Designed miniproteins, single chains, continued (4). Designs and how they scored, part 31

Each design is a single chain, and the fold is of that chain. pLDDT is the mean over its residues in the fold that is shown.

## One batch from the design tools (miniprotein)

Design m13120
Fold by ESMFold2-Fast:
Structure m13120 (fold): chain A 73 residues (1-73)
Amino acid sequence: DKAREYIKKAEEYLALGQKALDEGDVKAAVSYLNKANEYIKLGEQAATTDEERQKVEELRKKLSDLLKKVGAL
């Protein structure tokens, strides 16, 4: 299932982005969060079930929250 694979990649990059923020590496965090955004978009396009669409929406909210933390520095 392509949607499941893209969702998993988005979760991995979100986790890497959060870890980079925790370590104070803002440039690495932005790079990882940009990759997460790419996989979130791919997951949305590939999603065929309501469960997959809900998961993509949850990941978008996490991405938005992490990007706000980057902007707040």
Scores: mean pLDDT 86

Design m13121
Fold by ESMFold2-Fast:
Structure m13121 (fold): chain A 76 residues (1-76)
Amino acid sequence: EAGRQALASGDYEAAVKAFEEELAKTPDADVYYNLGIAYYKLGDYEKAIEAFERALALDPSNKRAQLALEVVKEKS
């Protein structure tokens, strides 16, 4: 919730921290996807790519992560 609230409020640095804390407890493809979005909003395209690749490693069928990865690679 804290990570999602930070994303919704535009506090992308707080979102990154919250999602990293969630991932330290349990690896989760949706949390990695949200971490990638937060990094993308911060302009950290390299870390966004890493997060989306991790989301796809956990769930290869995640169409949102696949599309996001293509978009970020065009920007990096």
Scores: mean pLDDT 83

Design m13122
Fold by ESMFold2-Fast:
Structure m13122 (fold): chain A 116 residues (1-116)
Amino acid sequence: SKEKELLKEAAEYAEKAAELFKEAAKYAKEGDAEKALEKAEKGVEYLEKAAELAKESGNEASADLLEKLTEAAKRKLKEIKEALKEGDYEKAAELAEEMAEQAKEAADFIRYEYER
């Protein structure tokens, strides 16, 4: 079904976002602010794509979850940018790790939705 295929793609983008946020945290811990920011920005972009796909699928629970997560991730991205600018690599890493966990949980939720 088109719905199932779109939800599968949404889950894959959310999973990739989680991996990108984990990479952002790793680079922040290594003091590589440029790479940390690049990965975090890409992660947010992938969450936006996941939310778009979930909305197109018509699965309201998955769309609402991803839209809410994307808005939260955009706010945290601003905090990551400020933390990196101030040299607070530990704070940037912690924020990125939190985003990774939330994106992974969203991906798992969507997988349960389309496998039902």
Scores: mean pLDDT 90

Design m13123
Fold by ESMFold2-Fast:
Structure m13123 (fold): chain A 63 residues (1-63)
Amino acid sequence: GGADEAKRILAESGASEEQARAGVDALLAAGLTGEEVKRVVEEGFRKGDPDGAVARALIRAGA
């Protein structure tokens, strides 16, 4: 689902496979769905800051 696509986008932005997996898994553990995680990463990529978008979503801990 969206979680696998989110990992791909993070990896394409320069994150290692391990970093991409850790970020996505952390968002899923915080209660986000795979599609919500994908949306967070895609919006961050469009704004030029996918890693920052993941960090902000984790801080908000909201789905």
Scores: mean pLDDT 77

Design m13124
Fold by ESMFold2-Fast:
Structure m13124 (fold): chain A 56 residues (1-56)
Amino acid sequence: SEEKRKEAEKLVEEARKAYANQDYQTAIDLLRKAIEVDPSRRETLEQAIEELKKKL
């Protein structure tokens, strides 16, 4: 739904802010939440999560 797409976009933006603050765990958690809200983003966001895990 359009609402879920916008919610996922907001979560991705919050993850970007966490990343800028070097809060990698929070960024990962927000991206996981975005996948739950909009599963169509799974492939792209899982790749981002794997890159972030390398920084932990």
Scores: mean pLDDT 86

Design m13125
Fold by ESMFold2-Fast:
Structure m13125 (fold): chain A 67 residues (1-67)
Amino acid sequence: MSEEEKKELLESIKETIKYIENSELSEEEKEQLRKVLKGGIEMAKKLGLEEAVKLLEEGLEVLEAKP
């Protein structure tokens, strides 16, 4: 990935985390986001994107903390 693409990825992840924090999510939306975040963590680890891994793990924690 280019440096530009990495920056865009990190920004996108941050926006997703803010969306999760500020939105009321249905059970279906929570399930879908959990799968997306877990898949993203696995892919980011394979690509060596440490910052992306940390942000995605934070997003998953925020999602799991929602009632």
Scores: mean pLDDT 80

Design m13126
Fold by ESMFold2-Fast:
Structure m13126 (fold): chain A 74 residues (1-74)
Amino acid sequence: KDFWGDFYAKLAEQAVERGDLETALEYAKLSYDYGNYEKAAKVFKRVADYARSQGNTDLAEEAEKLAKEAEKKA
């Protein structure tokens, strides 16, 4: 919820910056698992936006669902 959640959120943000949305999603899930719901929600929303812009509807829908769950727990 503290160190590891922040660490994985940072890795997820770096993956988004590289355009590696699948890796970003996995690191954001790890950030969520360690209790960093606020940062995980932000990354999930960014992944959803980029995936939708690329036409990857399945990834966008998964990320949107995860963002809503993270926001509810934040």
Scores: mean pLDDT 83

Design m13127
Fold by ESMFold2-Fast:
Structure m13127 (fold): chain A 80 residues (1-80)
Amino acid sequence: MLSVDQIAQGLVDLIEAGASPDEIAAWVLELARQHQWSGEEVAQLFRIAGEAATMVAAGTPRDQVLATTTAQLNKVFAQS
C-alpha cells in the first residue's frame, strides 16, 4: 500500500525519467486495481499527472512539483 507521498514521488519520478503517456497510464491503472480506486479518482489522478508533467516541462524545481502534486492527491483521497 502506497502513501500519498509515495504516489507523488513515483509519478514525478516517471515523468522526470521521460515515461510516455501510455507508461504513466499503465502505472496509474495498476495502482487503481491494487487500491480499488473509483473511475473519478483515476480521472483526477490523470489530471494531476498532466499538471505535474507540464510543471516538469516548464523547468519547475522537483520540490515544488512534489509539494503541488502531494497537495492535489491529498485533496482527492482525503474525502474517501
Scores: mean pLDDT 82

Design m13128
Fold by ESMFold2-Fast:
Structure m13128 (fold): chain A 63 residues (1-63)
Amino acid sequence: MTVEEQAARIREVAKKASELVKKGEITDEQAVQMVADEARATGDPRLAPVATKAANEVLKASE
């Protein structure tokens, strides 16, 4: 799997987490944790900035 494919998966998880927050099914903290867990599962430190950006987008969308 390429870094680009892993980044796309992190963004999809962030999108799903944002939808769940909007529905009131999970908290913002749980949504950020879902993104962090996906990034950690890749084992690639190059994805840390992608995960941080995606988590920030989830938090901003919850406003």
Scores: mean pLDDT 76

Design m13129
Fold by ESMFold2-Fast:
Structure m13129 (fold): chain A 60 residues (1-60)
Amino acid sequence: SDAQLAADRLARGTAWLERELQKLVDEGKITPEEAEKHLAIGREVLAQMVADTLAARRAA
């Protein structure tokens, strides 16, 4: 289903973002607090991108 596809893409994107942000924290490039803020923003952006992509596909 489109809902399952959206959930899967969001979950994978979120997991990837979490790993990349953790690497930046481990390297001392950002703080854990900055990583948490970036993750929250990134999750919102990713969710919107996935929703927009599915809406465009459903319009066909």
Scores: mean pLDDT 80

Design m13130
Fold by ESMFold2-Fast:
Structure m13130 (fold): chain A 86 residues (1-86)
Amino acid sequence: DVSGSGSAKLKKGEKKEIKVNAPEDGTYLLSLAVYKGKIKVSVDGQELGTFGVGIYNKEVELKKGEHTITFEALDDAEFDYGWFKL
């Protein structure tokens, strides 16, 4: 599977982790729709950015294998996420 999606409601300081399996090296798209608050997003522990209310599409270069995407609430947050291979 080269795609996934979900939603989260987090309190300030809470984290949600998802595991994504990249079947091959390449560019993957992480889509975010933040409805409330602010989140910090990291891939394999490396910060991708911080995102307040809005819609975002971020290209991420991944190597083949398992990766962890971490969403950390910097404020009480509500958001949707999706990822797929480009």
Scores: mean pLDDT 85

Design m13131
Fold by ESMFold2-Fast:
Structure m13131 (fold): chain A 52 residues (1-52)
Amino acid sequence: ASYDEAVAAGNAAYAAGDYAGAIRHYEAALALRPDDLETAVNLARARIAAGL
């Protein structure tokens, strides 16, 4: 999957309340672009929402 697909999947999972899924997809996106600050912030938000 592309970076754009991983970010879109993470955003969709987060909107659905699937925070575990959002974390997985955002981590996949960051593996492709480690310096993506926007995705890193979204990952942090998803982790907090998941109780991490």
Scores: mean pLDDT 85

Design m13132
Fold by ESMFold2-Fast:
Structure m13132 (fold): chain A 99 residues (1-99)
Amino acid sequence: MSREELDLQALATIALMQLHLARKAAENGDYETAIKYAEIALKTAQEALRVATSPEQRRLLEGAIEDLKKAIEYLKQGNVEEAIKYLDRAADLLARAVA
């Protein structure tokens, strides 16, 4: 495995952990904390995209980034049901990018 692939796996794992924290905060009604963790996950996913070299990995990460942006928007609107759906979708795409 290349150094870039190891860096990608580390960044994706960190983003997934941040996503799980955002989801838990959202379920607890702590929308400010959920937004903060989702924004940190978004920045980490954007960094993962910068080190990704595979076209398929880049596509999956771009999808995760878009879903994270949607999740943040729904959290800001107080629409937790939709926010959780987009967080879960972003998590699936991040996991697939490093599978």
Scores: mean pLDDT 87

Design m13133
Fold by ESMFold2-Fast:
Structure m13133 (fold): chain A 57 residues (1-57)
Amino acid sequence: LREEAIRLTAELLHRGLSPAELARELGVSQATLSRAMGKPEGSMFGNLIELVERVLA
């Protein structure tokens, strides 16, 4: 899951998706995505990977 989440996150970011498009691909609201990425205890990329891992589980 972690390695798959990293791969998927990198792929989505490489495609240059907007935050709205990224939220739609993950099946979450844009507010959920913004909250996950706004966590102070991690990098934005790391926080996004954690969200993707949670969605894939």
Scores: mean pLDDT 70

Design m13134
Fold by ESMFold2-Fast:
Structure m13134 (fold): chain A 63 residues (1-63)
Amino acid sequence: MTIRYPLSKEAKEIVEETLRRYGTEPVEVLGRRVREEALKAGLSEEEAEKASRATQDFARMLR
């Protein structure tokens, strides 16, 4: 990507909800859940991948 932007509000909400509900799951599983939920919510694959990566990084920082 030539220009990168922060996660959209919808992507951030999906990240937070997934961490809240499934925060005990392995980091990689959390990332996959966020990606699936983002795609189900109608976000692009690029946004879903960004949300997945952000979730994994955030989960590792919390642990």
Scores: mean pLDDT 73

Design m13135
Fold by ESMFold2-Fast:
Structure m13135 (fold): chain A 65 residues (1-65)
Amino acid sequence: MERIREALLRESGGGETLTRDQAIEALQRAGMTPEQARLAVDLASRGGETVTVADLLEAAAVVLG
């Protein structure tokens, strides 16, 4: 999880939110598969255009088990 958190914070530039595309790329760089990354973003965004780092961390934890 620390690697995922670091990747998300780097991609956001220390901001609170990411676009869906930025989030998917950051999660994949942190070692998630494309399918896992998309599932995590879908869970965190709830169909929105942006997602928060906090919601992504929770969703990634659910996807990874």
Scores: mean pLDDT 79

Design m13136
Fold by ESMFold2-Fast:
Structure m13136 (fold): chain A 78 residues (1-78)
Amino acid sequence: MLSDGYRLIEKAREAIKKRDYETAIKYLKEAMELMMPVLDPDKLMKASVYISLAEQALKNGDEEKAKEYLEKAIEYLE
């Protein structure tokens, strides 16, 4: 479970490097589900908020903010 969560976070980082932010969001959401039983609820909530902010940034065409928010989400899932 935890190792699978970290694998998804690594795939999300690779997607961010390729500027494929939609794929990064997908992997981070999957990582959150796998890590939910072992991660602090406050960290999960903060990661979820930053993922939502990244989705909003992408809808507004702001790829730079989307990247920043996704990187912050990863920090809370580490």
Scores: mean pLDDT 82

Design m13137
Fold by ESMFold2-Fast:
Structure m13137 (fold): chain A 66 residues (1-66)
Amino acid sequence: DLAARLAAVDAELGRLAERAEALRAQLAAATDPAEAAALQAELDRVAAEINRLAAERGRLQAELAA
């Protein structure tokens, strides 16, 4: 079911957005450079996953419309 898959992708994008905000808050509070670097690396990974899922969302929308 393409509609169910689209809903699942939308839910995961929402969860990743919440995680990104939590990581930004932790990064803003970090005083240790090593901790800040690790948090930035994780935020970059989350951003990459958001981009991947956004592309998947676009594909599912196109398939659902066809």
Scores: mean pLDDT 86

Design m13138
Fold by ESMFold2-Fast:
Structure m13138 (fold): chain A 79 residues (1-79)
Amino acid sequence: MQPSPEELLKKIKELIEEAKKAIEEGDYDTAIKLLQEASKLIGQLLQQYPNLTPEQQKELDELLKEMQELADAVQKKLA
């Protein structure tokens, strides 16, 4: 069965939280992999559920912002 939008958003949130912990531990390779997996699930969410509720869209927008901030943090540490 296809996961619900709520299940996908929950998994994306969990991956982002794991990526934060990896960055704090200096494990940038793991953080990059976790952010890539989160990005893949966001793509799946948008393809399967083009009509998110306003509340779900707001949550997704907040998660996307957080992913960008984490990606920028990793890039600064590796540069």
Scores: mean pLDDT 84

Design m13139
Fold by ESMFold2-Fast:
Structure m13139 (fold): chain A 63 residues (1-63)
Amino acid sequence: MKERLEEAIKEAYEKVLESFTGDLSKVDRNMLISLILGEAAKKLGVPIVEIYEEGTEIVEKLL
């Protein structure tokens, strides 16, 4: 499960980065985390609440 979550978050991060043309510095950190977790949750087919705590920790390591 953890490996799947990390992979989904990395793919979500790339997708969000592409949407902002590579510049995330102007996006609020909490909003950025929510956007990345939302994309990862969609990919995994689970509610965002199920991955929020563990996913947030992984996203913070990428930011």
Scores: mean pLDDT 77

Design m13140
Fold by ESMFold2-Fast:
Structure m13140 (fold): chain A 66 residues (1-66)
Amino acid sequence: PIVIASNFPSVESAAALALKGIGLGGKVKVIFGNPIKVIIEAPSEEAANELKEHGESLGAEVEIIY
C-alpha cells in the first residue's frame, strides 16, 4: 500500500513520519514543496494503517492507496 501524507503543521512533523516509515521497512520519498508531502510505500497493510494513525496524530492529512 502507498501512504500519502500532506499538510504537516511543521517540517519536524514530516520528518517524524518519514523516520517512522523507514523504521517500519517502508520506502520513503519526501517532496519539499508547499505543502510538504511524504509518500511511503508500506511493506504491509498493518504498516500502512500504523503510518496513517501516526501521521494523523502529527496533524497531517493522510490517505492510503491499496
Scores: mean pLDDT 82

Design m13141
Fold by ESMFold2-Fast:
Structure m13141 (fold): chain A 60 residues (1-60)
Amino acid sequence: MEAEVEVDGEPAVGTRARVTLPDGSTGQGVIIKVEGDEAEVVVRLPDGTVRFVRGKIHVK
């Protein structure tokens, strides 16, 4: 299951996004790649874990 990537405004490389992981965990991330309706994001979780995730873009 893919992550959900919430963006306030236009999704672009370098934009901050809120990411919801398939397990329900949330974190702040930065978009590093945009491909259609999907983005690759570097997410830092509250526990200090850094993850590279791919997810669907949801614009607020």
Scores: mean pLDDT 77

Design m13142
Fold by ESMFold2-Fast:
Structure m13142 (fold): chain A 86 residues (1-86)
Amino acid sequence: KKIEEEIKKLEEKIKELKLEIEILEGVIALLEGIISLLKKKHPNDEEVKKFIEKLEEKIKELEKKIEEIKKEIEKIEKEIEELKKK
């Protein structure tokens, strides 16, 4: 039963991490929407262009964070597999 409880906690952590990915993907979609709006309203504004570049860098940071979370999920999945062998 202790191994079953450990597996359950790890499965719950995977669910939380998957939810974090969904939230981060939603934030990226919102930032992309803002960039599109700014490009339409201010196509020749140098200050707006610099702000868009900062938003694009934030999107890259979020994409990297999603990749890190996916690697964490893979590690937890391997840990679950090892626990199931015992």
Scores: mean pLDDT 86

Design m13143
Fold by ESMFold2-Fast:
Structure m13143 (fold): chain A 65 residues (1-65)
Amino acid sequence: SRRLRRAELIRRIQELLQEEGPLSARAIARRLGVSQGTVSRLLREMEEEGIVRYDARTGLYSLAK
């Protein structure tokens, strides 16, 4: 399905980052089959909530500890 619920997509993003390590929004979008815009928006929300961290040097997101 092209539509994932917000909570389901957040869980899948966390699982992906845990399994593969730091990834760009584009890479996450490609792996989940979701638009990069949707993933980028959710990653910003997750960063504000302290779930993920963004590294401006690499352009990659990782799980917050």
Scores: mean pLDDT 81

Design m13144
Fold by ESMFold2-Fast:
Formats: structure tokens, C-alpha cells, sequence
Structure m13144 (fold): chain A 59 residues (1-59)
């Protein structure tokens, strides 16, 4: 039910924005906007840092 946690799990699995969007019933743009917001909350400035932070959280 927490879309943010689910998006991070899918990013950790190496899914593309399009695959994540399809899985969650979102548009790729909505997924990109959500990932940007999560990255800001976690202090990640790049996609690579976001993946690393997701792994550190066990997601």
C-alpha cells in the first residue's frame, strides 16, 4: 500500500521507469516524479545513490 516503498523495491530489482509504471498503474512521468521526491527525502542526488540508499534500507 505504500507506493514509495514498492517503487524503491522495484528500482533495487533493476526495473525501468516503464516497468515500474506498468506494475503500479502509474505513468512513467509519475514514477520519475515520485523517485525524485524519495531521492530528496533520502539525500540521494543521483539514480545510483537512490539504488544504494534503497539497498541500505533493505528495500
Amino acid sequence: MEKEKRVLELVRQGKTLEEIAKELGMTPQEVADLLRRIAEKLGATTFSELVKKAEELGL
Scores: mean pLDDT 75

Design m13145
Fold by ESMFold2-Fast:
Structure m13145 (fold): chain A 77 residues (1-77)
Amino acid sequence: MSEKELEAESTLAFGLMYASLADKLAEQGKLEEAIELYKKAIELFEEAIKLDPSLRKEAEEEIKRVEEKLKELEKKL
């Protein structure tokens, strides 16, 4: 595993962390805070794909999940 591959996996992991935190905030009714963290998660997933294109399938599945959550929360605002 190269340094760039490690950076990509770390970036993906941070994206998953932000998405998980956003899920928790959404459950607490903190919708605007959850939306901001979901947007951050998408940015991190996109960055991970750029760093290591082999992560594309996994990262795109997570982006799709987060986009569906964002659409749901935006309807509540």
Scores: mean pLDDT 85

Design m13146
Fold by ESMFold2-Fast:
Structure m13146 (fold): chain A 73 residues (1-73)
Amino acid sequence: QQQKTQQTVKYLEEAARAAEEGDIEKAREVLRKGIEEVPGSSELRQLLRAIERGTPPEAVARAARGAADHLRS
């Protein structure tokens, strides 16, 4: 459980970084890879859905960082 949580946080942080740089395609790739490695992560799936829905990069970055912070708590 803890190892899967750490992997999820890692991918959320990588996606947040890409989104903060405005690179939404890189954020999408990071999330797809994360979902492949952690299929049970709802956080990664929700964030990928937000990107597919056209959510702006700044909002994607905020959501990813919020999810990572929540999982660390």
Scores: mean pLDDT 82

Design m13147
Fold by ESMFold2-Fast:
Structure m13147 (fold): chain A 61 residues (1-61)
Amino acid sequence: MPSADEKIFRILSRYLQHKELSKEEALKEIEKVLREAGYSDEEIERKLEQLKKFFEEYEAA
């Protein structure tokens, strides 16, 4: 069974490399993976905010 990191990497690849997911879909799938992995709501929000900024910068470039 894939680890949380492997699941997140696949989501990132689908969004960044393959463009199969929108930014909103990718963030939602990552949130679900982090929640299932046992991260706190505060840690999830912090990680998602950082990732959202990264995605916005990536798309703006």
Scores: mean pLDDT 78

Design m13148
Fold by ESMFold2-Fast:
Structure m13148 (fold): chain A 68 residues (1-68)
Amino acid sequence: SVREEFERLAEELERLIREAEERGEDPTENPEIQRTLDEILRLAAASGDPELEERALELARRVAEAAA
Protein backbone atom coordinates (compact mmCIF):
# COMPACT_ATOMS: atom_id res chain seq x y z
CA SER A 1 0.00 0.00 0.00
CA VAL A 2 1.02 3.64 -0.36
CA ARG A 3 1.13 3.96 3.44
CA GLU A 4 3.51 0.99 3.80
CA GLU A 5 5.75 2.38 1.04
CA PHE A 6 5.70 5.79 2.75
CA GLU A 7 6.67 4.25 6.11
CA ARG A 8 9.56 2.33 4.53
CA LEU A 9 10.87 5.50 2.85
CA ALA A 10 10.43 7.54 6.05
CA GLU A 11 12.53 5.03 8.03
CA GLU A 12 15.19 5.10 5.31
CA LEU A 13 15.26 8.91 5.31
CA GLU A 14 15.64 9.04 9.11
CA ARG A 15 18.59 6.62 8.94
CA LEU A 16 20.24 8.69 6.19
CA ILE A 17 19.80 11.90 8.20
CA ARG A 18 21.36 10.29 11.29
CA GLU A 19 24.34 9.04 9.26
CA ALA A 20 24.85 12.46 7.67
CA GLU A 21 24.72 14.15 11.10
CA GLU A 22 27.28 11.68 12.49
CA ARG A 23 29.64 12.52 9.61
CA GLY A 24 29.10 16.26 9.97
CA GLU A 25 27.58 16.40 6.48
CA ASP A 26 24.87 18.81 5.37
CA PRO A 27 21.81 16.58 4.82
CA THR A 28 20.34 19.04 2.28
CA GLU A 29 23.39 18.44 0.02
CA ASN A 30 23.09 14.64 0.18
CA PRO A 31 21.60 13.41 -3.15
CA GLU A 32 20.18 10.21 -1.59
CA ILE A 33 18.39 12.22 1.11
CA GLN A 34 17.08 14.62 -1.57
CA ARG A 35 15.76 11.75 -3.71
CA THR A 36 14.16 9.96 -0.76
CA LEU A 37 12.49 13.13 0.54
CA ASP A 38 11.17 13.98 -2.96
CA GLU A 39 9.66 10.48 -3.23
CA ILE A 40 8.07 10.81 0.23
CA LEU A 41 6.53 14.18 -0.68
CA ARG A 42 5.19 12.79 -3.97
CA LEU A 43 3.63 9.74 -2.26
CA ALA A 44 2.02 11.91 0.44
CA ALA A 45 0.53 14.25 -2.17
CA ALA A 46 -0.75 11.30 -4.26
CA SER A 47 -2.30 9.58 -1.19
CA GLY A 48 -4.63 12.45 -0.23
CA ASP A 49 -4.00 11.38 3.38
CA PRO A 50 -3.58 14.48 5.60
CA GLU A 51 -1.63 12.43 8.18
CA LEU A 52 0.94 11.38 5.56
CA GLU A 53 1.14 14.96 4.24
CA GLU A 54 1.82 16.22 7.78
CA ARG A 55 4.50 13.56 8.34
CA ALA A 56 6.13 14.39 4.99
CA LEU A 57 6.34 18.08 5.96
CA GLU A 58 7.79 17.12 9.36
CA LEU A 59 10.48 15.05 7.61
CA ALA A 60 11.28 17.97 5.29
CA ARG A 61 11.58 20.22 8.35
CA ARG A 62 13.87 17.65 10.03
CA VAL A 63 16.23 17.70 7.02
CA ALA A 64 16.32 21.52 7.07
CA GLU A 65 16.94 21.62 10.86
CA ALA A 66 19.81 19.13 10.59
CA ALA A 67 21.45 21.43 8.00
CA ALA A 68 21.44 24.41 10.39
Scores: mean pLDDT 83

Design m13149
Fold by ESMFold2-Fast:
Structure m13149 (fold): chain A 70 residues (1-70)
Amino acid sequence: PVEELRREFNRAMTKAILAAVEGNTEEAEKYFKEAQELADRAMALGTPEEAERVRKNLEQAKKILEKVKK
């Protein structure tokens, strides 16, 4: 189950980042929100190492989104 959540989280993050880079801010925000929900579940079920990695990935995606909005 945790492996599947990690896979889904990575997919959502990839879609959010790609949409942001392409200037599709609405799609990027949609997928980023999906990634946040998946991250919350992964952090609750996974190890502390997994939780930290997920938080760093979310922070990076957030910075990309901010640059696209600017």
Scores: mean pLDDT 74

Design m13150
Fold by ESMFold2-Fast:
Structure m13150 (fold): chain A 83 residues (1-83)
Amino acid sequence: SALARQGEEVLAAARARAAELRAGTPEIQQALLKRASTLPLEERQKLGELAQRLNNDVPAAVAERVLAEGEARAQALRAAAAA
């Protein structure tokens, strides 16, 4: 039961951390957009797209990794509790 409770706590912590990461820091996106403002229109559009992808995809990818690691740890603790 103690290991099962630890599994629940690990999962809850992983979910909280993933939500925090998804909230994101706009600094990377803003830095890329500021750089884009000094470039020709075609390159500005490309950097704008990259900034949007990085703002959406990088926090999401890290959050998914944190959740996957948390789920794996929780599963291991639940398996140990069941044994």
Scores: mean pLDDT 68

Design m13151
Fold by ESMFold2-Fast:
Structure m13151 (fold): chain A 62 residues (1-62)
Amino acid sequence: SSEELIEKILKSFEEASKTLDDEGVRTVREIALKEASKILSEEQLKELEKRLEEIERDHLNK
């Protein structure tokens, strides 16, 4: 369940990042982490944050 939620968030973020500028990508990441923090454990949230940062970094390098 939590793993499925993380995967769903990551896919949605990746899709959104294709249409947003740098500022928009950062804002959406912050919102996603804030909402996920209500459901995920500290360890799971840390993993999600790292993976979201990797997606953002890949987007910004293009």
Scores: mean pLDDT 78

Design m13152
Fold by ESMFold2-Fast:
Structure m13152 (fold): chain A 95 residues (1-95)
Amino acid sequence: GLEPMSEEVKEEALKVIDEGLEKARTLKDPQARRFAEEALEDIRKAVEKGASPEAVLLMAATYRVVARNRGLTEAADLLDEVIDKLAEIAEKHGL
């Protein structure tokens, strides 16, 4: 829903995003690495500010589309992985 994340959902989401940021730092393409780091930091900030699960997923999906359109394949693939894990958290919590 459009309701803010619970603290439990927020903690699980932040863990997934932090793991994504660690993976972003290992990307071989410097442009993909920079894009993924900036996207995931922005998504992390939205979660910390209490954005809804729907808003967070939409933000991540938007960054994924931009990465794909720019040919930043490693960044898009990492964002796909993060989106899948965030969606699993949302489903687990009935969101």
Scores: mean pLDDT 87

Design m13153
Fold by ESMFold2-Fast:
Structure m13153 (fold): chain A 80 residues (1-80)
Amino acid sequence: SDAAREERNRQVRDLLVALATAKEEGDEELAKKLYEKLLELTDGQIPLSRENLLEVSKEVRDSQTEEQREEAVKRALELL
C-alpha cells in the first residue's frame, strides 16, 4: 500500500539523518550500524557510493529543523 511505502521512505530518511549526525559526531561504530540498516531496508539497492550517500544524508538533515532531526535520530535508533 502507499502507506507502507511512505513508512519505509520515512524510515530511510530517518536513517539518513542519523547517519549524517553520527558522522559529524565521529561515532564511526554507530555510522556503520546505520549504514548496514540502510542496506537492509533498501535490499542493497542504494545506487550511491558511501561518500555520495553521506552527502545525500547531509542534504536531508540540513533541510530539517533541530526538533525534526532529534525525532528522526530517535526513530532511526529504534530501528537498530
Scores: mean pLDDT 79

Design m13154
Fold by ESMFold2-Fast:
Structure m13154 (fold): chain A 94 residues (1-94)
Amino acid sequence: SRERILELLEEMERLLEEAIARETDPEARALLESMLNGVRGARALLEAGALTPEQLLAWAEDMLALAEQLAARGLTEVAERVKALLEEIMELAR
C-alpha cells in the first residue's frame, strides 16, 4: 500500500530528526542528515508518483547499508528501528 509506505517514511523522518537533535558526534550527525535527506526525497517521489517499486527497493537497500554504518558508530537503537521500518517498506514494495 502506497499510503502505508508513506506512513513508514514519515515515521522514519521523525525518528531521524529526533536522533539528529540529540547527536553530538559530527560524523554521526552528518550520516543521520544524509539519511533524512534520502527519506524526504523518497517520500516526495512517492507522493508525486515518480518512484517505481523497483526504485523503492533499491533505495531501501541503500538506506539499509547506511543504517549498518550507524550501528557501527554505536547508534544501534536508531539503526535497528530504521532497519525494521525499511524491512516493512521492502515487503510492501514486493
Scores: mean pLDDT 89

Design m13155
Fold by ESMFold2-Fast:
Structure m13155 (fold): chain A 59 residues (1-59)
Amino acid sequence: RKEAALKALDILRELLQKGEKITSVDDAIEKVREALKKRGYSDEEIEAAVETLRRLAGV
């Protein structure tokens, strides 16, 4: 679970560095969710990472 959460933060950083336009917290969450899914993470690991991102965003 912690590994998936750290990977979600890395993916978010990579998306921002590539100039990906993130319009909201929900937009960031969906982009991270899709990226983790493509990398072969389980639905449980993806949801744990998303929950961590929501906590950091104050949601």
Scores: mean pLDDT 73

Design m13156
Fold by ESMFold2-Fast:
Structure m13156 (fold): chain A 76 residues (1-76)
Amino acid sequence: MIRPDPETAARHVEAAKELIEKAKEALKNGDFQTAARYITAAYVEAIAARLLGDQEGSDEILKEAKKVSEEMDKKL
């Protein structure tokens, strides 16, 4: 298993939050492909954070990413 690293986990959570905000902006502009790419990247960052010991931060990111995915699905 990957060794827990809380500082690196926190950086992944921050990166995921930034990606989610970019996904929301892309979705607002009707760029569904860019929004999907940012959400996928945010999921990868959330998984990395969880593996490094930040399950709570990962869960928060996954919840936000799901909301953006649901908004995107309504517009497809």
Scores: mean pLDDT 81

Design m13157
Fold by ESMFold2-Fast:
Structure m13157 (fold): chain A 91 residues (1-91)
Amino acid sequence: NKEAVLQEIQRLIQELRELRLNGAPASEVQRVLDEIRRLLEEHNLVPEVLDYLSKDADAELQKMIDAMRKEGYTVDATVLLIEAHSSPPRV
């Protein structure tokens, strides 16, 4: 059901943060991002994921979420937002 898929996406977002914190290979990070993208596309859950991200969002993240809700969103933009706010990229 959509609730179970939403919980899986939330779990994958936490997994993504842990992988980046632990310096996992880019291939593992990309695998998790690809799975998040697949679930978002398959289940049309972008609005629900934006709601999840907004619960603990700082002012800048909230501004980006509000802009996406107002101006329209894509799965691509949502995945990029998750990637940008999961942790800083490896230098």
Scores: mean pLDDT 76

